# Designed miniproteins, single chains, continued (2): the designs that were tried, part 94

Each design is a single chain, and the fold is of that chain. pLDDT is the mean over its residues in the fold that is shown.

## One batch from the design tools (miniprotein)

Design m7261
Fold by ESMFold2-Fast:
Structure m7261 (fold): chain A 79 residues (1-79)
Amino acid sequence: GEARREAVRLTLEGIRALAAGDYETAARHFAEALSLDPANAMAWEGLAAALRRLGRDEEAARVLAQGATVTGDSELAAA
């Protein structure tokens, strides 16, 4: 539906922000994407990547563990 399409758009904006070095903006976009579609594995990985760039490694690890549980994708916990 519309929410899933908006989540994809926000995930792509988050990826662009990561590429630009805007890690706070990237984290916000990925978090918004997950609020609309918590099954979006790419947004979980992106949020963890942004948090690691911000030096928030413990939060990044928790995000990946939560993402693995929510999506059923055990590979997220290894990312």
Scores: mean pLDDT 86

Design m7262
Fold by ESMFold2-Fast:
Structure m7262 (fold): chain A 62 residues (1-62)
Amino acid sequence: GPQPKLSVEEAARAILETFGANAPKDYVLAQAENFAQKWGYNQEQSEAITNTVQLLYEEQYP
């Protein structure tokens, strides 16, 4: 797969900006998992991205 070009936080923010608007949390988290795998992040990084997306989503859409 392609080499990861974004930091964990940058990837999480990009996912939320792309998929977060008017979407349920479960959908956005599924996209986080899909794109972390697609971008070639390891398991620890993928979990960190998903956790960051969840925190940012809950902050922005309480």
Scores: mean pLDDT 79

Design m7263
Fold by ESMFold2-Fast:
Structure m7263 (fold): chain A 87 residues (1-87)
Amino acid sequence: SAELERLRKLVEELIKIVFEVEKDPTRRTGLVLRLIGELLEAELTGDIEGALKRIKEIVEELLKKTTDPELKEKLKKIIEELDELLK
């Protein structure tokens, strides 16, 4: 589905950001697994809305940890896109 394809692309982009924001290997792995887990749950259940809401929580956690202004802007834009998809 188009919605699932959009979610996959979003998760791929967020994984790249996680590698830039989180330098601790254990915390980084935990964040990546959370993102992959939300994608897998959405694929198995069809609950795209639930996955988007929980992914938004992960993005907000990344935003709180980020000190880089460019990464902060990118994460804020992702939150805006997630909010638009949840309407």
Scores: mean pLDDT 85

Design m7264
Fold by ESMFold2-Fast:
Parts: sequence; structure tokens; C-alpha cells
Structure m7264 (fold): chain A 90 residues (1-90)
Amino acid sequence: EPVSRQVIPVHNDMEFAEKLIKELKENPAPNAHYVIVDAGDTDGSAEYLIKGLAELGIPYSLVKLPGMTLEDLKTEEGRKEALEKAKEAL
């Protein structure tokens, strides 16, 4: 049975992280693999997602993009770098 890969970019979005983990607790998605892309997260959103997925027994992978900020993502060069690194992890 094929594993559905879900790519989740995270940058300081704790509200999204909490909502996703709550949804997965209520409606488990079997045969899903979550790829968490940490784009310079500083509020613990990436750690919250990883902890929640681990507690639920859901397989995940972590891709870290150190030094990326919201200001970096506003530039064309910053967005290209983030996409290139994410593609290498997929």
C-alpha cells in the first residue's frame, strides 16, 4: 500500500501546528508520512509538530533550513534557496 507524503513547511506557526495535531488525534490518517520543513522556526512550532506526530506513532521526516527568516522568504533568492533545499530532501 503506497504511503502518502505530506509536505508541511513551518515558520513560526504554532496555531497551525496545534490544529494539525488535534485533527490527527481525532481523525488518524493511516499510511501517511509527514515531511516537516523547518524554515528557521523560533517559536517551537516544528518541535510541537514532531512531538505530536511521534506521540501518535505517525512517521515523519525533518528538513532543517537554518538561517531562514520571514525576511529571507520575502526575497526571490531566499525563496529559491528554500525550494532547492526542500527538493533535495524529497
Scores: mean pLDDT 68

Design m7265
Fold by ESMFold2-Fast:
Structure m7265 (fold): chain A 79 residues (1-79)
Amino acid sequence: DDEVARLGREEEELAERLRAAIEAKDKEAVEEELERLREVAERGVALLGTVLSPEETARIREEVERHLRELEAKALSLV
């Protein structure tokens, strides 16, 4: 449970850093923050995998990957 709270805080911090990078028009910083968000997302999926079935975990991983691709496209389009 505490791990979920920690991941949430990391996600919030990364979202703030990503917004700052977009405002600065810093493409390299945007790409770095997107990579960090992917790392946090992978940790979240791994954590869910400890309590969910392999099938459900795979479905969630697919959904997360789709959202990350959409976020990457939007963020990079703003820089």
Scores: mean pLDDT 81

Design m7266
Fold by ESMFold2-Fast:
Formats: sequence, structure tokens, C-alpha cells
Structure m7266 (fold): chain A 94 residues (1-94)
Amino acid sequence: KLTKEEAKKLYEEAKEEIEELKKKIREKMEEETKKKVEEIEKTKGKKAAERYRAALEAATDLSVIGAEWEVVLLLNQGESIEEAVEKVLKELGL
């Protein structure tokens, strides 16, 4: 059995890797969002592009929350931090 101190250290380590995962998701989604928003601005105008960006930013936030939750579920199923993060990255094509 892990001591309370060992458990705390593992959780701190997992938190750092989860934050890196969130960053990668946001960077990929922002690149795609920027391209889509530019296309909408050219075809439908600035107001439509602004609304579309807001919707895609909300979708990005949900994707980040979902990825964090999936890592936590995998950890609870007995996966290591590295295995849990790798599985989520692979699912996202990262």
C-alpha cells in the first residue's frame, strides 16, 4: 500500500502530465478554429465568424474537460500515468 506522502507525490506528477495534455489539445484545437473562423469570415462576414469562434472555443473547453476525465478514469482502472495520457493522446490523433 502507498503511504499518504507517496500518493500525494503521484497525484502531483499526474497533475503536471494532465496540464501538458490540456495544453496540446488547446493548441491543436486553436489551429483548427483559426482556419475555420477565417473561412467563415470570408464567406459569411465578421459577425458570423465571431459567433462561430465562440462556439468552437466552448467545444474546445468541453474536449479538455473530457480528456482530463478520461485520464482520471483510466488511472482509477489501474493504468499508469504514462499509459493513461498516451491512450488519450492516441485517441485524439496527437
Scores: mean pLDDT 79

Design m7267
Fold by ESMFold2-Fast:
Structure m7267 (fold): chain A 82 residues (1-82)
Amino acid sequence: SEELERALEHLRKGVTLENLEAARRAAEAAGDEESAELLAEGLRALKEALRETDPIRYTGLALLAMGLAVEAELRIRRRLEG
């Protein structure tokens, strides 16, 4: 669970491409495929948001990325607590 603790540390630093990628790799190393998949989807949404010029589409993609990061954090925290 050291790898899952590292994933949480990365997520606590904020929802950025660097932090989401580091958290995804830590979740993969821990064998938490579901959290890694959520973080991979969040990374894809955030990368798409950063290329988006439409404010409404940008906001939707950014909210999706944040929601996926929160879901992954809650899953990882649940696994660490029991």
Scores: mean pLDDT 87

Design m7268
Fold by ESMFold2-Fast:
Structure m7268 (fold): chain A 86 residues (1-86)
Amino acid sequence: HTVELEPVEWAKLPSGNYQATATARNLDASDVLVLRDVDTGKVLATLSAEDGETVVLTVTLPEPTRIQAQVISLESGKVVEAFGEA
């Protein structure tokens, strides 16, 4: 029931691309981790959880992007959010 979502971590890769990483803990099987572009609202990546899971979701982008990470409970509709930018 108590989800922990860390601030989105940014790294510039040697390839010149940018990587955003979200880490969420204490997820259950009804929880989904979503990464969105803040400016467009576009969903970049999603990952479904299993009960008691810590999940790490990474997206690689060609340019710096403002990212919102959300853990959404499909059971309760509760949302936990974190942000990060390059």
Scores: mean pLDDT 78

Design m7269
Fold by ESMFold2-Fast:
Structure m7269 (fold): chain A 76 residues (1-76)
Amino acid sequence: TGEERAREYGERGDWLGAARAGGEAGRERGGPLGGELAEGVGLLAGGMARASGLDDREAARWAARGGIAAAEGVGR
C-alpha cells in the first residue's frame, strides 16, 4: 500500500519518495485530489523539517507522517 511505501521511504531518509508514497495512499482513499493533497502535505512537512535544520532522515519521517495523516483525513 501507499502507506507502507511511505513508511519505508521515511526509514530510508528519502523524503521526496515518502511524500509521493503518501500521495499514493491519499489516492487510494480519496481519488486524484486525495492523492495531490496527501503528497502536498508530505512535501510541506518534509520541507519544513529541512528548513528547521532537521536531517534527511527526520525530514523523510515527517514527510511520511504528514502524507499518511492527510491520506487518513481524506478517507474520512
Scores: mean pLDDT 81

Design m7270
Fold by ESMFold2-Fast:
Parts: sequence; structure tokens; C-alpha cells
Structure m7270 (fold): chain A 80 residues (1-80)
Amino acid sequence: EKEEEIEKKIKIIKDAIKEKKLTKEAVLSYLELLFEGEIEKLSEKDQQELRKLINELFDTLPEEEKKEVREFVLKKRKEE
């Protein structure tokens, strides 16, 4: 179900914010909500907190995970 998938993505993001630990899954969940036009389902506070984590901690992710995130963005841009 679409709503179930959105709720799952929101939970992943909130867990990352609570733990102050960035994961590939949190970044991908954020990007998927953004590309699907569902980003407003996150509070403005949670959106800002996650953007801060991404800006501060993205370089701490394993190289293979950073590559997966970059490839996801490229794929979504080409699908339009």
C-alpha cells in the first residue's frame, strides 16, 4: 500500500533524526518522498533536521552507499 510505504519511510527518517545517525536508507527515503511529492508528510522540523544530517554526515557513509544514492538521483532525473 502507498500509505504503508510512506509511513515506513517516515519512520526510517525519524529514527535517523532521533539517533543523530545518517543511513543510506534515511537518505533514500527522504529523496523518494521528495520525488513523489510527499515530502510535506514530514514536519518542517523533521525535514530541516534530516537536511542538516545529510549536509553534515553524507561523507561518513561508505563509498558504495554514496554511489547508490547518486545513482538513485540520476535515475529519477532521467525517468522524467
Scores: mean pLDDT 81

Design m7271
Fold by ESMFold2-Fast:
Structure m7271 (fold): chain A 95 residues (1-95)
Amino acid sequence: APAPAELLGERTPRVEALLERIRALGDEAARATLDKLEEAGLVPSERELARMLVLLEERRRLREAGLEPPDAPETEEGEREALEELERRVEEVIA
C-alpha cells in the first residue's frame, strides 16, 4: 500500500545525515527496515527519520543502562500523550 505523501520525502543532505546516524546505531531491525524501503524505492521524510532516530536512541540508552523499553500504552489517550512527547523530541532533532 502506498504511504501518505507526508511520510515520504527526497534524499536531501539532512535526510542522508539522518540515515547515516540511524545506520551508525547498529540496530539490525532499523537497518532491515531502511533496506526494505530503499529496495521499494521509498525515501522516508526528514520528520519520519528523526522520529525513528529518537526511538532508537532511547531504546539503546535504556538497554545500555540495563533497563527494558516501556510497554506500549494500552489506551488511546496514553498513546496520544506518548506521541506528543515523541514529536517534541523529533522537533529538537530537525530544528
Scores: mean pLDDT 71

Design m7272
Fold by ESMFold2-Fast:
Structure m7272 (fold): chain A 74 residues (1-74)
Amino acid sequence: EEIERIKKLGEEAKPEHVRPLAELVTSPDEEIRRAAYEALKKIAEKLGPEVLRPLLSDPNPAVRVVARHILDEL
């Protein structure tokens, strides 16, 4: 199940999981976007906010907005 896979990426908090999750926050599926947002937040909580810093300069404005919101919640 895609949502369960996304949650696992967040639980296993690895820097290499950030890019795939950032791509998923632009999904047309709201449930996938939500799961990716929560997974990115969990990774930042476990590894520190620096892991999301490259996303603040992402060419996709939706990715930049998501990264800013997550960092503001920490």
Scores: mean pLDDT 83

Design m7273
Fold by ESMFold2-Fast:
Structure m7273 (fold): chain A 66 residues (1-66)
Amino acid sequence: MEEIKKAFEWAEKNKDKYPVAKRIVEALKMYEKGETPEEIAKRLGISKEGVENIIKQAKEANYKFK
């Protein structure tokens, strides 16, 4: 959970600079709340694989600032 929290915090701070960060914030909030990738995908209008990639990218983006 700590990794998700840090990734979310990075995306929240950068949501106005990067479109990816805005989508990451929304996806991570749902993921942390217990939503499945399939449910998040339906809400965002993208594939389940796309949601999983967003979450992965958020973690990677957060780490490159560490």
Scores: mean pLDDT 66

Design m7274
Fold by ESMFold2-Fast:
Structure m7274 (fold): chain A 81 residues (1-81)
Amino acid sequence: MEKRKKELEELKERLRFALKLKYSLQGRPLSVAEEEFKKIKSEEEAKEALKRAEEEIRRLVREMLERGIEAAIERNKELKA
């Protein structure tokens, strides 16, 4: 029982961090992450939510890299002959 509780607590901690990171990358309040986290009631829901959050984070990071590159290109067009 104690081992399962520790595993669930570690999973929830990872999920909470992933949700905060996801919403931070989206420019949304961290309160949205806390609300979504509070809705998770089971280990299975937590595992699925973590998988979805990590997948979304990977997508957002790719979008941010693409936007950063486009912004750099536009800046170069404005400042350079």
Scores: mean pLDDT 75

Design m7275
Fold by ESMFold2-Fast:
Structure m7275 (fold): chain A 66 residues (1-66)
Amino acid sequence: REEIMKRIVEESVEYGKKLLEQGVSSSEAWLEAIDFAIKKGKEEGLSNEEILLVIEEVEERLSKIE
């Protein structure tokens, strides 16, 4: 489960970075990355609590990108 959560975080962060590189606004890229994480978490059978932890880590990592 932890491995799945970390993978979704990494994929969501990379998706957000890709959107930023394509000229999408930071706010839109953040919303899209979080939406991606939620959808992937539900598909992988994560609990609501686990999805919240994934979202928190995605937000933290995106905030450190500058």
Scores: mean pLDDT 80

Design m7276
Fold by ESMFold2-Fast:
Structure m7276 (fold): chain A 71 residues (1-71)
Amino acid sequence: SMGFTPVTLREAPAGARGGGPFEVRRAADGRVVRVGLVGYDPETRTLYVTAESLAAQGLRDGDAVEVPGEE
């Protein structure tokens, strides 16, 4: 079964392009939201997302979310 991994959101560098919509679960309230995924750094557990998708979902740089992934 797919678990959820806690990660930190970071705004992608200016001009970075997101892939298709990616679902994350907010750690604070468990709500599932869609973000523009740009990249993931597994060493720092950092999820890079587009600034537009971050703002649209009421998320901020440094927010904790959970991503699909088994550890």
Scores: mean pLDDT 75

Design m7277
Fold by ESMFold2-Fast:
Structure m7277 (fold): chain A 80 residues (1-80)
Amino acid sequence: SERKRLAQRGASLYSAGSILEAGGYVQRKLDERKGEKLSEIDKEKGEKLKEEGRREYERAEEEGRRLREEAEELIRKAEE
């Protein structure tokens, strides 16, 4: 069934996008903690690490959003 195939692909793509975004969020939190601890020794390096983690999360969020939008389109087609 074409509908079943589209729904399965959509679900897989949505899951992948959600995992990417969640992973990026966790990594950002870890980098924030590391950056905070590093800031006690070297404030500039600590802030740079926090900023790098923020940028990586923003990229993961954007990529995850794109995958979820593609997934929503496939799921929408499966519902028709």
Scores: mean pLDDT 80

Design m7278
Fold by ESMFold2-Fast:
Structure m7278 (fold): chain A 87 residues (1-87)
Amino acid sequence: SALDRALRTWLALLRHLLATEDLSPEERAFLQRAIAVLEEGLATGDVAATLAALEELRREAQSRGHDRLAAMLGTIVADLRALAAAE
């Protein structure tokens, strides 16, 4: 599905960022948590649970001052919501 493809694309992007970017330990931990959420979403197909977990992670990142990570997580959530709504 388009949603499965989007999950795989975002997962690949987050893994690339984790491997190539100069990240703080806390930023690295947030990316690892986001990767785990997307991997679980792919394994279960539970879109609602995946969106809820990403949104919670986005809010936590924002509260800890990781504005760029929070914005990126927000973009992922918006993309996945739009794809889920289009089916």
Scores: mean pLDDT 87

Design m7279
Fold by ESMFold2-Fast:
Structure m7279 (fold): chain A 98 residues (1-98)
Amino acid sequence: KEDYLRFLEEGYRRLLEIIDKVPDPALREQLRKVLEEGYRKAKEAIEKGDFQKALEIINEATERIVELLKQGGYDELAEEVKREVSLLTIRLLYLHYQ
């Protein structure tokens, strides 16, 4: 449980750093809200022992963030988000199956 929450928090902080690179303040605010809501819900799912639900929430939030970044013309930042989420997912799966 604690290791899942630690990796989730690390992933949240790394994604927040990527979002903070967005120069458009309105888009940056939208991205922060999606990330914060996704983090809160995923954390709740982990705390309830629902690993599958946590992964679904992470995926939904990631898809929305990537969509918003691409619509804003920030394709490179969208790829950074996808890479960080892939790393987070691998780390969470490793903990679950090891």
Scores: mean pLDDT 85

Design m7280
Fold by ESMFold2-Fast:
Structure m7280 (fold): chain A 97 residues (1-97)
Amino acid sequence: AAEATRRLAEHLLKAGLITEEEAEELKAMPAPEAAERAARLMAEALGLPEEVRELLAEGARYAALAALNAETDPELAKEYEEKAREYDLKVQKILAE
């Protein structure tokens, strides 16, 4: 939901992980794009490798798409949720070494 994206942006700003400009950008974006950008910004702030940043961003985007489709198209929402889990597992494999 848009409200969840706004709260995420404000929490990231309070934590010092993003700038005020980036927080306002996230609040203006559609939820999937906002989730992808927020994940990239967090991963950059944490100093994660480019490969991990890309996987986290894609996973966050699919998770947001799943949430948006949960009531109107549960089959599509399940496909997006499975995609998000695949990206999370790839991140875990890279970080486990």
Scores: mean pLDDT 80

Design m7281
Fold by ESMFold2-Fast:
Structure m7281 (fold): chain A 120 residues (1-120)
Amino acid sequence: SMSEELRRKEREEIARRIGEALRVIGDAVDKILEIRRLQRNGQISEDQAQLLIDAISNLANALSLAIIRGSDKELIDYLKKALETLDPEYVEKALKLAKEEGDEKTAEYVEKALESIKKL
């Protein structure tokens, strides 16, 4: 039926977004493992490693949530740039956009990431 076809297409779109979000989390886990290796080798301090891990984890959670929710492309793009660069300018822009969308949970994650980055 028409309603069953619409439900299938909606489930397929949700599954696609979940897949993209899971890839973001997987990439973040790989970065965290690399940071922990740098810490164990004495190349960065324990405090620096923890701040980097907190920033990456919170940005990855924010980006994954924005993708799953189908947030505006501009927010998703700034979150991607923030996660890639850890540039506070991109993080602050993402925070403003998340607040403008009323996405309190995404904004909370971005704000926690910004706090960690400012301590680096």
Scores: mean pLDDT 90

Design m7282
Fold by ESMFold2-Fast:
Structure m7282 (fold): chain A 67 residues (1-67)
Amino acid sequence: TEEEVVKAIEERFKDDPDFAGVKVLGENHLEVSVKNTEKALEYMQEAREIAKEVSGKEYSVDVKLAK
């Protein structure tokens, strides 16, 4: 489920100080908030891989700068 995907992403990045959070924007669509946009591509790729491994589905992942 989407909740399982969110939990898996949060667990993966729990010790990353630049990770600010993840939320569901829609069906197979996530938003990852980060404190450092230089790592945006890395977060996007990792979140997509985690979502696919947990759900078996391709997810769209948006990355945004947290305040």
Scores: mean pLDDT 81

Design m7283
Fold by ESMFold2-Fast:
Structure m7283 (fold): chain A 79 residues (1-79)
Amino acid sequence: DPLEEQRRQGELEALKLRLEDVLEWIKKNQGLTPEQKKRLEERFERLAKEFNEDVERLREIWKAIEAGDLERAKALLEK
């Protein structure tokens, strides 16, 4: 379904942008190391490559970020 594929791509791109926002916010407020930031970005990129296998988890990460639940978002990324 082209519409479903387009929606998934849109969610993934939004997730990527929001992940950057979240990481910048954490860096400013919690003093995360650059290494921790890179690890989270690498984790997201790995999940993005496995999108068809882990689409539901990516959706849950996006929902957690949108809700401002950074701890849940981190836990889902670290699975």
Scores: mean pLDDT 63

Design m7284
Fold by ESMFold2-Fast:
Structure m7284 (fold): chain A 97 residues (1-97)
Amino acid sequence: MELRERLEEAYRRFVEEYKRLVEAVDAGDEEAAKEEAREFARAYGELLRLAREVGTLEADIREGMAALMVGMTLLYLDHVGLHDLREFLLEELERYE
C-alpha cells in the first residue's frame, strides 16, 4: 500500500474513532468511553507517525486537522464535566508525543 494511501486511511480511522468516542460519551457508558478514548489516542499516534514519515504539505495539513480535533475533543469533555475521562485521554495521548 502506498504511504499516502495509508495516511488517508489512518485519517479516516481517526475520524471514525472520534465518532465512536462521542457516541459512547452520549450513551453514558463510562467503560466504553474509556476504551474508545484509548483507540482514539492510538489512531492519533498512528496518524502522527505516518504524517511525519510522508513529510509533505498534505501530511502537515492532516496532522494539523487531527491536532485540532484532539483539542476540540478535550474541550468537549471539559464542557460536559467528564474530567476523569479527559484526564484518561490526556494520559493515553502522552504515549504518542
Scores: mean pLDDT 85

Design m7285
Fold by ESMFold2-Fast:
Order: structure tokens, then sequence, then C-alpha cells
Structure m7285 (fold): chain A 81 residues (1-81)
């Protein structure tokens, strides 16, 4: 729905702001919520972008395994959009 997508946009913007300030713990929380809301709304393109940023945030935290899983999910969703 548009409401879920709009909520996703707000959480994604918060994630971007935290990521820009090198607060990767907060960035993870906001990008995860954003990606989940976009996915629930059927916006696979936006979900792909949020999960890509989630992957980068996990990589910056040193969690390479979780980073690779979200990168794969991002790529899979991009192919659906």
Amino acid sequence: SMDLRNQGDRYNQQGVDYYANNDYVSAVNYFQRSGDLYLQSGDYSSASTSYSMLSQSYRNLGDDVTSQRYLQLSQDLQRLS
C-alpha cells in the first residue's frame, strides 16, 4: 500500500542519515525496517535499495556473513523489479 511505502521512505531516509554519520548500528535498524515495509508493499525496487544499504551497514560493522545475505536478497529483488 502507499501508506506502507511512505513509512518505508521515512525509515529509509533515517537510515541514510545515520549511515552518513557513521552510526551503522542505527542505520541497520532503520534500513531493515524500511526494506521490510517496502517488501510488504510490493515495492521490490525500493526494498532492493534498502537491503543493499543494510548489507553495506553490516559490512561496516564487520558482520560479513549477514552483509552477504542481504546483498544477495537485494540482487534477487532488483531482478523482480
Scores: mean pLDDT 91

Design m7286
Fold by ESMFold2-Fast:
Structure m7286 (fold): chain A 105 residues (1-105)
Amino acid sequence: EGRERLLRLLEDARALAEAARDRLRAGDVAGAAAAFRGVAEVLEEAAREPAASEEVKELLRRGAELAREAAEALERDPEEGREVALRAAEEVLRLLEEARELLEE
């Protein structure tokens, strides 16, 4: 049950991170910032799950921090924040794939 809940939270976070990236590419900065805040909230929830190992929790906390920084960068300066946010989305997606692989062991 805990592992299944973790996998669902990771899929939710992945969908939000992909949405943030797509919204950035479409020029929807406000929608992208909201999606990054959603990623951070879901990953913070996932990092609290007892079924997550410390290694998985570290990846999730790092992803949440990157998502928060991306949202703040976009809210501070949309033009300069765009590149930071795009890199953050790709890194978050990479961290989510690493966490998923660890949970499948």
Scores: mean pLDDT 87

Design m7287
Fold by ESMFold2-Fast:
Structure m7287 (fold): chain A 75 residues (1-75)
Amino acid sequence: DLEPRIEELEKRIAENPEDWKSWAELGKTYAELGKLEKAREYYEQAIRIASEKDPVAAAALKEVAEQVLAEAEER
């Protein structure tokens, strides 16, 4: 069910590596799967790319990622 979404997001990232929103969506999807290590890796990459473009947006993404990962850890 989530595999087609992951495959689509991976293709988007391969075509547009600067699309930090796709990296963040992949992080969220892996968090929903309970794969916290992968989720963290994708979120960190998304934050890195966003930081280059807009530090304020990157800070907001960091807070969202921390909340999502904390909620997934409880599951």
Scores: mean pLDDT 81

Design m7288
Fold by ESMFold2-Fast:
Structure m7288 (fold): chain A 67 residues (1-67)
Amino acid sequence: SLQREIDQGIADIYRAIGDLAFEKGDLEGAKEMYRKALEILRRSGAAPEDIADVEARLKEVEEQIKK
């Protein structure tokens, strides 16, 4: 559906921004962007693999914040 395609695109953008923030050392920014991507992917019924990828990225960021 069109809504699912739009949601996937928005989630991909949030994930990409999160990746950029992470590479720049903005751990809080990366965490926020990955959380937004996950919210959209879960609500839109995205593929389990896409959800798992973003969950793994978020977990890595959260582990680094706890240092």
Scores: mean pLDDT 86

Design m7289
Fold by ESMFold2-Fast:
Structure m7289 (fold): chain A 89 residues (1-89)
Amino acid sequence: SSHLERLRQRLLDLGFSEEQVERILYILGQVYKETNGNVTPEQIDEALEKDESLSEEQRTVALGFFSQLMELDPEFFNKAVEEIVEEYS
């Protein structure tokens, strides 16, 4: 989908590998399911900290990106995460 593919590209542009991008998207989809769509930066941070494949610096970059995206473009964020859940349900 267009929103999910744009989110993938933006994460790649931040320097994440394709494997790391798919892992981050999977984690984001799980947080969305667990919160019934009430995703917060704090919940993303907690979920990312549990992933051993991401460094502390990489987790900081991802959290900052998602926090900013949720504040500046919540509609895009919500649509992209809904598309993650639909693809991986």
Scores: mean pLDDT 84

Design m7290
Fold by ESMFold2-Fast:
Formats: sequence, structure tokens, C-alpha cells
Structure m7290 (fold): chain A 100 residues (1-100)
Amino acid sequence: SAAARAEEEEKNRLATEATREGLEAAYEANEKLKLDEETLEELFKEADELAQRLAEALRAGAPLAELRKLVAELREKIKEAKEKAKKLPKTEAPESIKLS
């Protein structure tokens, strides 16, 4: 039905938008803050894990409400990563970042 297709398109759009936000945040951290690849990987690890979980949930046909919750969690982790990136001193190496 048209309604089922519209819901599927909305699920895909939400997942795509959230994933894009994560990539844009990582790109901004690299370009503006000049963080290296290893630092970026550690900083965005939790966001990457949530993006993978979101992709898996989408593939499994999870309800729109569950996808919205995962998107919200992903956005919060992206925000946390961006704020941590801004607080990194230019002379601090990746080993000074306590991401777990």
C-alpha cells in the first residue's frame, strides 16, 4: 500500500539523516579541529556503534517508534562527541582521551 511505502521511506530518511549528521560532525572535527583519524575513531566510537545498531534495526523491520529512539540516542552521542572534540587541547594526544 501507499501508506506502507511512505512509512518505509520515512524510516530510510530518518536513518540516512542521522548517519549524515554523524559524518558531518566527524568531518567538521577533522577540518576545523584538525583531529587525526585515530582520535576521531575513539571520539565517535559510541556514535558509530549506534549507527550500526540503527542500520540493523532498519534491516530487521523495526517499528518507526524504535528507529526514532535510536536516532535520538545517536544524535545525543554525536553531540557528546562534538563537545568532547571542542574541549581537546591541541597538544593532547589520543591517549589523553578517555572514551569507553
Scores: mean pLDDT 76

Design m7291
Fold by ESMFold2-Fast:
Structure m7291 (fold): chain A 71 residues (1-71)
Amino acid sequence: SSEVERLLQEFQDLLDATVRALSAGDFESARRHLEQLERLVEELEKAGYPQRWVDQLRRTVERLRALLDAS
C-alpha cells in the first residue's frame, strides 16, 4: 500500500539520520531518532507490513540501541 511505502521511506531516511548522528557523536539526536524508529515499526505493523519484516526492522533498531548504549 502507499501508506506502507511512505512509512518504509520514512524509516529508511530516519535510519540514515540515526547512523549519521551516532557517527558524529550526537547521542541526543540518535536517542530521539531511535524513539521515532520504534514508533515507525509499530505503525508499519499496524499498516499490515508482514510480521517477518517487522521483526527484522525491530532487530535493526535494537542493534542501533545497543551501539548507543555502548557509547
Scores: mean pLDDT 89

Design m7292
Fold by ESMFold2-Fast:
Structure m7292 (fold): chain A 89 residues (1-89)
Amino acid sequence: SMREQLVQEAVRVLAGAAGTALYNGDLESAVVLNEGVRKAREYLAQGDVDGAIEVIRETAEKVLSIPGVPEDVRAAAQRALALTRQAES
């Protein structure tokens, strides 16, 4: 479904952001992003798209609350939120 594809794209965006955070020495964001990605993938494996959306939203919000987050990581978190909002419409 288109909804599931948007959510899977949001997961890929956050996974990429985890790599960017690690490269920039932002271990706090990298841990949060990797945990969120793992949990969202678990929900998707169960067919729970709504659960995945909630995890992505919470993960992105946590990252956006971390001081000094690299601009590319912040932009990725915002993109993931936009994709989940599109999946809800």
Scores: mean pLDDT 89

Design m7293
Fold by ESMFold2-Fast:
Structure m7293 (fold): chain A 77 residues (1-77)
Amino acid sequence: MRLTPKEQRILDALREAGRPLTVRELAERVGLSQPTTSKHLDRLIEKGLLERFGDEYLLRMTPEEQAEFEEELRAAR
């Protein structure tokens, strides 16, 4: 998938937070306006990279990424 630098920053902010974030929180973290952030969030949802929970957004893992993440957790001593 093709990610813009702004989309990558949004994904990184969600990874660093480790929790669902609102458009406002994401805009503040990535240094973008709320309308600009909202447009990028919509595109990321269409790409299957984000899920929406009410007014909050969370990273979505693909089946392959989820399997890799679960393997890493099981490999942890």
Scores: mean pLDDT 72

Design m7294
Fold by ESMFold2-Fast:
Structure m7294 (fold): chain A 80 residues (1-80)
Amino acid sequence: RGDALYERVLEGMRELKEVYDQNKDKPLEEQKKAIEETYQRLLDRIRAETSDPADRAALETNLRRHKEDILKDLEEQAKK
C-alpha cells in the first residue's frame, strides 16, 4: 500500500514536470495555464480513483505543493 501511494505521488509530480518542460518556451500565462489545467486533471483523477480519505488527502497535498513550487519557479524565472 505505501509503495503504491508513493508511486502515485511520483507519477503526478512527473506529469506536472513534463507539462512544465513542454511549455517552458511559451509565454508565462500559457505556461501557468498548462500547469493549472494539468493540476486540475490530476486532482480529478485522484478524487475519482482514491477511495481512502487519508490517501486522497496525502496525494492532494503533495500534488498541490508541487504545483505551487512550479508556479513559483515560473514567476521567479519571468522576473529575470
Scores: mean pLDDT 78

